# Ledger of designs, part 97: designed miniproteins, single chains, continued (5)

Each design is a single chain, and the fold is of that chain. pLDDT is the mean over its residues in the fold that is shown.

## One batch from the design tools (miniprotein)

Design m19562
Fold by ESMFold2-Fast:
Structure m19562 (fold): chain A 74 residues (1-74)
Amino acid sequence: MIEELTPEQQAIVEKIRELIKKGDEAMEQGNYEEAVKLYEEALDLGREVASDPNVVSPEIIRAAVGLVIAKKKL
């Protein structure tokens, strides 16, 4: 669970959420190339903390869905 993460792991999870947020903003702006890059970076960071599905799975699913949609718009 997120409350059991180290400060370093919490920072990575926060970074993943930040990247997803920026990707969503790029999608709203029609900047699909930028959205792809942001979602891919979020997915790469998610692999470092993927041992806890309750912490990372929603963010990983959101990033993966966003990536697929953004790629279809290119």
Scores: mean pLDDT 73

Design m19564
Fold by ESMFold2-Fast:
Structure m19564 (fold): chain A 83 residues (1-83)
Amino acid sequence: MKPIDEELVEKARELVEEAKEALRRGDAERALELLSEAENLLDEAGLLDLSVALSMALLKAIVNNDSDEAIARAMLETLEKGL
């Protein structure tokens, strides 16, 4: 396995905290942008299982016709459990 890039993981954690704050303000669109950036950083960092889990959480929320806020919350829950 490729070594995990700890600097990218730390940046992803920062984006998760920013996404929590955006969601708390009701800015679901901004939260989704930040969570998408975090997913890309985690993929580049070598955390493929977590990146896949995020994609699955997003797909499940879309299939259920969930709101942007609900989608962001599902992705955030997945990231918090995986980080």
Scores: mean pLDDT 78

Design m19565
Fold by ESMFold2-Fast:
Structure m19565 (fold): chain A 100 residues (1-100)
Amino acid sequence: SKEEFLARLSELIDETVARLEALTTPESRREVARVQMELGVLELALSMAVRLNEPKERIIAIVRRALERLRELAEKLPPEQRAVVEEFIARVEALVREFE
């Protein structure tokens, strides 16, 4: 369950990073880099939490904190890149609801 949650979230992160890279312009590069950094921090933190068998409540808290930061960063992005991040947030929120 925790391992499956991590695997599905890692897939969503990889997909989102690839989509952002494809849409990145010179003007959006800094803001996109900040989003990519937050996605990397989330994946690392979640991987460690799952490896250490942290309780589900802790794993969910890590994810929710990251989604809050990503939402703030998305406000600084151009419309196309913002839509990609907002879609990621929505898909991860659905995944968190399923994780129980």
Scores: mean pLDDT 87

Design m19566
Fold by ESMFold2-Fast:
Structure m19566 (fold): chain A 76 residues (1-76)
Amino acid sequence: MSQEEFDLEVELALHLIRAAVAKLEFERTGDPESYREAAEHYRRAAEIAEQLGRTDLANDFRKKAEEYEKKAEEVA
């Protein structure tokens, strides 16, 4: 694995962790902003997955981003 690929995989993992944390924050607070933060982290994860050539994962993350953006609108 190249250093570039390694750095991208680490960034991908960190965005997924932040999305998970944002979802837990929603459980604690009920704040729709937490769902928007989850959606933003999934969008970033999709961009990184695309750079890694993992197109199926990128598509899955885009769907998750849209899902959580809609959830934020429904809760607001």
Scores: mean pLDDT 86

Design m19567
Fold by ESMFold2-Fast:
Structure m19567 (fold): chain A 68 residues (1-68)
Amino acid sequence: SAEEKARKIIEEGNKKVEELRKQLAESTDPEKQAELRKEIHDLVVKSVAEALTLIGEEIDRELARRRR
């Protein structure tokens, strides 16, 4: 279902964010820190947008059509 796909996207995104946060905490290079912060930001935005799009499309379909 779209809900299951949305959950998977968020879970995968969260795992990647945690890995990047660990790298950020261990990094002493300002350029690398900036790169990691950008990657975290972009990943969060992308994952949330994809999950919300899937949920929104499913809601729209349910409102427009009744499955039962």
Scores: mean pLDDT 80

Design m19568
Fold by ESMFold2-Fast:
Structure m19568 (fold): chain A 66 residues (1-66)
Amino acid sequence: SKELRERIEELRKKALELAQKGNTKAAAEIMGLVSEAERALRNGDPEEKVRELLKKAEEKLEEALK
């Protein structure tokens, strides 16, 4: 899905920005979830599973920006 690939790319970009700002813990947690989502998408896992992993990464990003 184009949507899922775009969400993965945006989350990678935001995780890198967090790491550059010194929030390496949040960056690592987000990248871990993004890597799982990429693996699931590559292996043809259900898109719902990929969306749940990306949603968890997005929630971690929101908490890191508070």
Scores: mean pLDDT 85

Design m19569
Fold by ESMFold2-Fast:
Structure m19569 (fold): chain A 55 residues (1-55)
Amino acid sequence: MSPLSQLLRRAAEREPDPEVRELLLEMAEAIDAGDIEKAAELGEELSVRRAKAQG
């Protein structure tokens, strides 16, 4: 388990939005599996979602 995947799992535990929590967990799993390309794609999706979430 990498330090980055552990950080993402801890962030997911504190995330109240279930969709964002699921994305964080999927990123952690992709990193643990060594699927850097999938992790990058999920990170981009998370970034786009946050950019569109104007409070």
Scores: mean pLDDT 77

Design m19570
Fold by ESMFold2-Fast:
Structure m19570 (fold): chain A 64 residues (1-64)
Amino acid sequence: SSEEAIKSLQETAELARSRGDEETAKTIEELLKQAEEAGRAGDEDKVKQLKDEAIELYSQAVEK
């Protein structure tokens, strides 16, 4: 659901920030804003896409 995806985005942004990776955290926070707007518009597919993008971005940042 959009609510679960948005929560996942929030948690991913917090994880990046807790690691001191401000650039990754900022990028994920921008994706979160887009996901919140998409959720308000009823675009659940877009919210899920943005959530998956944020998780991939975080994983790449951790494993680089």
Scores: mean pLDDT 82

Design m19571
Fold by ESMFold2-Fast:
Structure m19571 (fold): chain A 62 residues (1-62)
Amino acid sequence: MTEIDYAQAAADLYTAMGNLLLKKGDIEGAIEDYRKAIELDPDNTAARENLEKAEKLLQEKK
């Protein structure tokens, strides 16, 4: 691959970090990382879906 999409790669990393924070119970931190991923790559479906899940968890937990 002659061109690397660093925004997409960075978005994938932030999505993975958000997933780790969710597993730790840090829902607010996870939301921040998912938002960063979407900012870098708005078409990142994993980040969007996981953001929605994290926001729902935060609403349930208060």
Scores: mean pLDDT 78

Design m19573
Fold by ESMFold2-Fast:
Structure m19573 (fold): chain A 71 residues (1-71)
Amino acid sequence: SELQEQVLKAVRAYAQKKADELGNPEFKEKVDELLERAEKEIRSAKTVDEIAQIVQRFADEFNKVAEEAKK
């Protein structure tokens, strides 16, 4: 759906921007893994609520990785 594609583009853009800012190959690889999982889950989601839950889960895990990389 259009919503799924827009959410995927937003999530991917955010993840790529943060990975580039960190400049750490190890953290970029971990971020890429989280993104790949989130993309598969979003594409399989049937409702807006399911997409929202997947995005929230991705954000929580991504923020933990990003916070670790800052230190």
Scores: mean pLDDT 77

Design m19574
Fold by ESMFold2-Fast:
Structure m19574 (fold): chain A 80 residues (1-80)
Amino acid sequence: SLEEFLDELYEKLRKELDAYADAQGLTPAQRADIHDTLDRIHTLLKRLAKERNLTKEQVEAMVEGVKKHLLSEIDARAAA
């Protein structure tokens, strides 16, 4: 299903971002903020995918956008 596809993409994203945040030396509080943001966006993406009848390609593009944004957030926090 589209929901299962999104959940699989998001599980991979969570693992990538957690590993990157750890490698960049983020604090436990900063990592918790990233996880909270991921969970909130995940819930919104599930609703949007259902409401807009999104394709798998559209879901992939949205998840890639989330990844790009949160990698930038991790970099910014590591540089501060």
Scores: mean pLDDT 85

Design m19575
Fold by ESMFold2-Fast:
Structure m19575 (fold): chain A 82 residues (1-82)
Amino acid sequence: KAVEAYKKAIELNPNFAEAHNNLGVVLKDLGNLDEAIYHYDRALQLNPNFAEAHNNRGVLLKDLGDLEGALKEYEHAIKLYN
C-alpha cells in the first residue's frame, strides 16, 4: 500500500521531491537498494537542499560500503541544518 501510494503521488506530480524520498525509504526497508538510491537521486535533483534525502542517501551508501560517498552526503546534510 505505501509503495503504491507514493508511486501514485509521483505519477500525478513527478516533481514531488518528498514522495521520491519517502518511496526511497520504503524501498530500502524492503531491500530494493538500487531502486531506493534512484528515488533519493530524483528527490535531490528536484530539491538539492533536501537535507533528509542527503542523509538517507548517505546511510544507504554506507550500507553498500561506499564510505567516501556516505561522508560526502553527511557533510552536505550537516551544512543544510541550521
Scores: mean pLDDT 80

Design m19576
Fold by ESMFold2-Fast:
Structure m19576 (fold): chain A 77 residues (1-77)
Amino acid sequence: GKEEELKKLLEKLAEKYSKSKSEKVKKAAEYIKKALEYLEEGDYLGAGAALTKAKSLVPDDEELKKAEELLQELLRE
């Protein structure tokens, strides 16, 4: 389902960003991990806030944009 797709995408992004030499990008990985925690608790609004913080640090990542779009679809259901 969309939630499983979102979780897998966020896990991939957290791993990718955590391996960066950039402290800014590594901080984005922390926000993505926080978004995963919120999703596990069923807090989709908290997950959205965390993804917005990650996006402020990595604004041009199309995979992060896709994650935000998937979360918005879950919020509409």
Scores: mean pLDDT 83

Design m19577
Fold by ESMFold2-Fast:
Structure m19577 (fold): chain A 60 residues (1-60)
Amino acid sequence: VKASVESVRIAAMAEASLFGPEVQAAVGRVLDENRDASAEEVARAAAETLERLTGVPASV
């Protein structure tokens, strides 16, 4: 589903919460750093961060 930046942020934070508060905090910071990016770029940055922290491919 093509989502707004806000929807992508909510989805990314929800997924991050499955891995714990440290991952959630890191994803939140990445979302803030990519505030001016498109929804697709924000989704990619969040997925990449999740993959780096969990070691598994993200499905964002």
Scores: mean pLDDT 73

Design m19578
Fold by ESMFold2-Fast:
Structure m19578 (fold): chain A 109 residues (1-109)
Amino acid sequence: NLAIAYYNRGNAYLTLGQSDLAIEDYNKAIELKPDFAEAYYNRGLAYKALGQLDLAIEDYNKAIELKPDFAEAYYNRGLAYKDLGQLDLAIEDYNKAIELKPDFAEAYE
């Protein structure tokens, strides 16, 4: 699957801290597979790494729309809201992430 190949290379770029190159590959993965929730989510992570918090939130919103049980997307959208000073929205997203995946509470003590 060509979309998965772009997604996996984007993940490698993201791991190397090459967020701009990761975004290019995630854009291609999404073009090939518009319902690819994980590609939106990881592009959001890349945007967050670049300090582009509004774009990150937009991508997390799309990932959640496509996959409403995506605990990691709620958690990272909460982190972005916290960085923007939107603490009430951050708490709501953290609560949703914990509801969907209780182990998140143990990972972040």
Scores: mean pLDDT 90

Design m19579
Fold by ESMFold2-Fast:
Structure m19579 (fold): chain A 105 residues (1-105)
Amino acid sequence: MKEELLGVSVRDGEVLAVTRVETDKGAVSTGSARAVSPVVDEDTVRLAVEAARDAAREAARLAEKQDKVGTTVSVSSSFTRTGSRSGAPISVESQGVGTKLAPKP
């Protein structure tokens, strides 16, 4: 399995993260996450990166279970955490999209 962090973007009050996953069992996925907080700190960045990675992994896992090559699956989740340093709420939304690939020769 290959995991690659494609990018992290920090804006005022917002962190965006995108991760790609390719599995050895024939799936590829992209996960994205948006974390919003009045205080953007290391916790906000970590939660966005972790959510994007987890969405990509779950989408890949679901895509691997499909019987037809080229089938696309989508997953989404949302949650709120409290920043450990700031005490501020961190709201995270994530989406993963995975596609079933042909088996590797």
Scores: mean pLDDT 80

Design m19580
Fold by ESMFold2-Fast:
Structure m19580 (fold): chain A 60 residues (1-60)
Amino acid sequence: SEEEAERREREARERGEREAEELREHASKLPPHVAAAVEGIARAGTYADALIARRRALKE
């Protein structure tokens, strides 16, 4: 049903917000220049973009 789909969408958004919060907390442990880059991406784009930036930073 559309109502169930909407509820799932809202739950997915809440989960995404929680993951973004966790990512911000983890980013605070990174070097300041990397943390600033992740913060900028998170603001401008999706939290997924921030996750990608974090992974790239951690690979190096």
Scores: mean pLDDT 66

Design m19581
Fold by ESMFold2-Fast:
Structure m19581 (fold): chain A 63 residues (1-63)
Amino acid sequence: SRIEQLEKEIEELKKQIEELEKEEKEAEKKGDLRKAAVLFSAKGILEAAISFLEEQIERLKKE
């Protein structure tokens, strides 16, 4: 179903966020603040995408 496809996409995005969090912490430890800032921003974009997809699922459940 469409809902199952969206749920799978959300799970994949969550895994990407976990990888970005690990890379962000590594960049911070190395003092690469520019790289850390880029990774922080990328993580924020993926979190916003998850929120959008979760809202889409809730709308589909009400139809």
Scores: mean pLDDT 87

Design m19582
Fold by ESMFold2-Fast:
Structure m19582 (fold): chain A 57 residues (1-57)
Amino acid sequence: MDDLLNIQSQMATLIAEGKYEEARKLAEENNLMDELETMKKVVEQGRADSAAVRAQR
């Protein structure tokens, strides 16, 4: 059906853009809270690694 893949793609884009509230609403409406948590963790891990390289802007 691929609806799930489309929604997951949109959630990933929203998280990457820093729109966590929008991503959360999408996940809640589609019962994908578990997927949202996983995606957030991946993004946070990448962000932490980047911040470690450049501690200050």
Scores: mean pLDDT 71

Design m19583
Fold by ESMFold2-Fast:
Structure m19583 (fold): chain A 88 residues (1-88)
Amino acid sequence: RVEELRRRAEELARRLLEAIAAGDVERARELGEELARTVRELLLAEGVPEEEAERAAEGVRLEAELLIAQAAGDEERKAALLAEIKAA
């Protein structure tokens, strides 16, 4: 099942980048959330502590939102996300 989770994460990452390139913000956000959840599950399955797995998943979510904001030209959202990443 770990291999399945890893393949799913890779597939979701590709679909996320495609959605961003297409300007589909809603789809990109959904894919980013699914990617974050899949990364958390993968790390937990590999024995990573829950705290570390959740922090890594949050990092993935924030990076996805940052890419979406950058592609959309949303400077306010981009600044807020960069501040959130810096605080971590």
Scores: mean pLDDT 81

Design m19584
Fold by ESMFold2-Fast:
Structure m19584 (fold): chain A 65 residues (1-65)
Amino acid sequence: SAQEYIDEARRALQAGDFERAVELAEKAVKLDPNNPEAWSLLATAYMALGDQEKADEYRKKAEEL
């Protein structure tokens, strides 16, 4: 489920595995594109990777839902 990928993405972020967090958050978004939490996690993961442009884009998607 999307929630399982969200929970795994959050754990990956806490572990410092930012690339894994992106992968898991992208899977969550694909399963439930209307879930703002999934987009917020994707934004947070890209911010942690230093990709400010993608972080801002995905944060905006989360805020618009």
Scores: mean pLDDT 86

Design m19585
Fold by ESMFold2-Fast:
Structure m19585 (fold): chain A 82 residues (1-82)
Amino acid sequence: SEAERKLEEAERKVEEAQRLLKEGKYKEAAELAAEGVKAALEALRVGSKEQVPRAIGLALAGIGIAIEAGIKTGDWSLGEKA
């Protein structure tokens, strides 16, 4: 239940971060992606074994968005926050 809410939060934040990335809002995209990664990691902490692959997948997606934003801006610290 709690993990499901955190997974849904991570999904929403990763999806919104991807949209911001498309709009050229790279810093906002990276910050929101980092929040999505945090939610996915919280889901790992409180979730069941069955939810682990989804949580890991969302964390990796968020990290990827932050890295891409860093490439676009030349600010590599954005990837470290994810």
Scores: mean pLDDT 82

Design m19586
Fold by ESMFold2-Fast:
Structure m19586 (fold): chain A 98 residues (1-98)
Amino acid sequence: MFTEKAERYRRLAEEHEKLADEYDKLSEQTGPGEGTRALARSIVHRLLASFLREGAKAYEKAAERQKNNLPPLSPAEQNTIKLADSLIEAEESRRRRE
């Protein structure tokens, strides 16, 4: 369970890092209005990738703790996961409105 969630988060992080790189390149190639929007999108995708990587790390630690009969997630790790999920939902909601 936790290992599968960690793998999913790492896959999503890689996808968002790729999108961030693509938007970063676009920001360098376009005029002020479009370039500014592309830069903003790059920053959002970088942030999503960062939180997803931290969430993946939390799930990997949770899997190890569970094997040792320890509490799997700390409150801080739970908050990181909740934030990552909330940011992904907000981004998906934005795409649905476009």
Scores: mean pLDDT 80

Design m19587
Fold by ESMFold2-Fast:
Structure m19587 (fold): chain A 73 residues (1-73)
Amino acid sequence: MMKELAELYRRMAEEARREAERSENPEVAELLERAAELYDEAARKAEEGKLEEAEKLVEEARELLAKAAEIAA
């Protein structure tokens, strides 16, 4: 479970970085890069069994993704 959760978060980080590289808007790219960093840290916390810390990092990443989407709209 924890390994699968960490793999999921790493995939989310890769997706966010890919979207950042494709973004023409530097503010959107920066938010997506920061979200990717938070997902990578969440993956590490999940591997350590620190699920509450991982969840907090995921929520922060989701807030950045929502902000990026609002700016991109």
Scores: mean pLDDT 84

Design m19588
Fold by ESMFold2-Fast:
Structure m19588 (fold): chain A 101 residues (1-101)
Amino acid sequence: SEADEYTEKGELYYRNKDYEKAIEYYKKALEIDPNHARAWLNLGKAYYGLGDYEKAIEYYEKAIELGDEEIQGEAYRNLAKVYEAMGDYEKAAEYRKKAEE
């Protein structure tokens, strides 16, 4: 799909640590398919790369809401990393546990 195409382009920019361009393409994917759980997950990862932890959390929560067990597991692992980076070790441990279920 066109949403998959934009998501893949965003992933190329993300790998090059061009988080701003990655975000642009993930948002384009979501304009086409607002239920594209991988694009929400990747949007969270890009905002985490920028140090915008609040937006990273918001978009990981969207990925959990819309995604399958694989995407939910990855989003929970990434939420644990965000909370650890914020110094919230209790929340980080909680999300690591959810990722293992």
Scores: mean pLDDT 91

Design m19589
Fold by ESMFold2-Fast:
Structure m19589 (fold): chain A 103 residues (1-103)
Amino acid sequence: STLEEGYELTLDLGGSDAEIAEKAAEVIEKLKKIAEEHGDVVEESETEWTFELTPETKEDIVALAEAEAEKARAAGDEALASLADGFAYVARVAKRVTIRLER
């Protein structure tokens, strides 16, 4: 493990357009499912989601995010591909991640 894996990161998507917000919500739901399957702590509010990232959860989240990014690129969905790449990156380096989605 690296020093970066110990970090707590916040991904703030506040002020994003409706399309980006909807795509982010889809990815968040998939991340939540993975975290719950591993028994990790998931904190949820109306606008914020917090995930605890164990090594096992990290591997599964990164794999999901990379698969979604490749799928999005194949479909020509650059916005979803960029979001999925961002989630994969955050999952690799953070021990805890908070995602905020406000209009």
Scores: mean pLDDT 69

Design m19590
Fold by ESMFold2-Fast:
Structure m19590 (fold): chain A 75 residues (1-75)
Amino acid sequence: SLEEKLQELLKNKDYEGLLELARELLKELLKEGKISEKEAEYWLRLIEAELEAAKKGLSKEEREKLYAELKAEYE
């Protein structure tokens, strides 16, 4: 199941696998018309940023700055 795959990826700290799963989920939402293409790109960039922040151990302030910059790009 999707939940079992998520748990396996999290247990293994497979951030690349988590990112690929996020891409698949966003593509499905886009196909279903639940989000726009621009919204899908924005959410993907946020997920990529959060996973990179987790890998690098970025502070809350550093993450908030990164998210604000991404939001400004996709206004």
Scores: mean pLDDT 75

Design m19591
Fold by ESMFold2-Fast:
Structure m19591 (fold): chain A 102 residues (1-102)
Amino acid sequence: MEEYIREIAEKTKEEIVKELNLSPEQQALLDRYLERLVEIALKKGLEKDDVETLFNILKRAFKEGLSEAELDRLLDAFEKSVFIAQFVLTALIEEKRIEKEK
């Protein structure tokens, strides 16, 4: 299971870096969040489907351009549950969408 979680983390990093053309500084930030998610997934003993959901939530957050503060809120939600994290992501995306309309 640990090898699977690390493989998904590496694949997620490659996809985000390629799609968003991240700078080295942005890649360092992504690495920090990926490391924290790997730790959370291992500590909680998440199954493969939940692990994939967890990393997909992070990938979506980076694609939507969430700030470090927003990502930190999402990370706190991941520590509570994947379900709460999904809800928090949706709320943060909507807040950002409303901000762009002004």
Scores: mean pLDDT 79

Design m19592
Fold by ESMFold2-Fast:
Structure m19592 (fold): chain A 69 residues (1-69)
Amino acid sequence: EEKEKEFEKLLDMGIGVVKIAAERSPEAGRNAAKALGDWVKEQFGEKYGEEFEKRVREALDETIARLEA
């Protein structure tokens, strides 16, 4: 499915962006994750938005935990 492949590319890019933002500050990471998650829900629908937010949140939480250690 073309939409599913585009979603997978977007997810990989989103995780990268959120990790980079979180390394600058936890708040920047949270802001990036929220903005990207909201956009994905609007463009791809709730199911893709939920999966995107779950994966991005996992990457964000891991990065923040590493920075706070």
Scores: mean pLDDT 80

Design m19594
Fold by ESMFold2-Fast:
Structure m19594 (fold): chain A 62 residues (1-62)
Amino acid sequence: LDMEELERRVPALLYYALGRLFASQGKRELALEEYRRALRLAEEAGDEELAALIREAIAEVE
């Protein structure tokens, strides 16, 4: 795997993790903001599995 792919995926994973942290604290609006950011980065990276996971997380919080 190229370093470019890793650099694109790492930010998406970090924002996804932040979204999950906020969701676990009941901070739905903050969780959604981080999930939306993570989703954009995952889609830009072409990471379909991560994008699907983030969409499910968004649906669970909304």
Scores: mean pLDDT 77

Design m19595
Fold by ESMFold2-Fast:
Structure m19595 (fold): chain A 66 residues (1-66)
Amino acid sequence: EEAEKRRELLELARRGEEQLRGYIEKAREHARKLEKEDPEKGRKLFEQTEELERQGREAVERLRAE
């Protein structure tokens, strides 16, 4: 029971990581395009995207470690 729940949680984490990575890639492309038209907004979006990726990686790493 516990092992099965843990396996399901890890599978959800894997799917979440894939979704997050997809959004991060699209956000980076959008931020780069936006920065050429509005440098301040593009830069902020890029910073938010990098922070989100870092938080996502930490969350997945913590889940796998424990």
Scores: mean pLDDT 75

Design m19596
Fold by ESMFold2-Fast:
Structure m19596 (fold): chain A 57 residues (1-57)
Amino acid sequence: SVTEITIKNAKEFAEKAGNERALELVKQAEDALKQGDETKAILLASEAFSLAMREIF
């Protein structure tokens, strides 16, 4: 799904950035998706991606 792909991409970027807050947000996104809250999962993954991008670029 788009949500799963978004979380996967956010996780890869968070790991590359080494940003602990971005990694925490990815974990929260994964937990939200497991609970069926796709909206929360996407929002958390997007925030993690934005944080990771600031560290890489």
Scores: mean pLDDT 81

Design m19597
Fold by ESMFold2-Fast:
Structure m19597 (fold): chain A 64 residues (1-64)
Amino acid sequence: MTKYLAVAKEDIPGHPGVLLALKKGEKVIVEKIYSNGFALARSLETGETGLVGLDALEIIGEAE
């Protein structure tokens, strides 16, 4: 499955062990997109992974 580079559109508080905390403008790699509107993403600043609402992300291109 193709991975995507995306940017957080707003500050996201997250939830430990489930939801990824992001700051507005933070870049992430989208590892997988789920049919329920969530994505599994990895922060490029912290290296942490978690779920993010897809509507909170702006996809800017493909990631290798």
Scores: mean pLDDT 78

Design m19598
Fold by ESMFold2-Fast:
Structure m19598 (fold): chain A 71 residues (1-71)
Amino acid sequence: SEEEKKILEELRKDPNNKKALEEAVELMLKLIKEGKYDEAIKLAEEALKIVPNNLEIDTTLGLALIAKYLS
């Protein structure tokens, strides 16, 4: 939750912040690995509101949705 907030705040300050984008993807993947699919989906959707054309975040959202469907 706090890590999610920090990443989203960094992205809101600079949508081209490569480090923040990388941290967002890494946290999403960690949440997926932990079975926290709804948290990963929420983080991805919030990030995509800030960076709507980010292919890596969109792809990771797809992975989270598939993982949730299979669980």
Scores: mean pLDDT 87

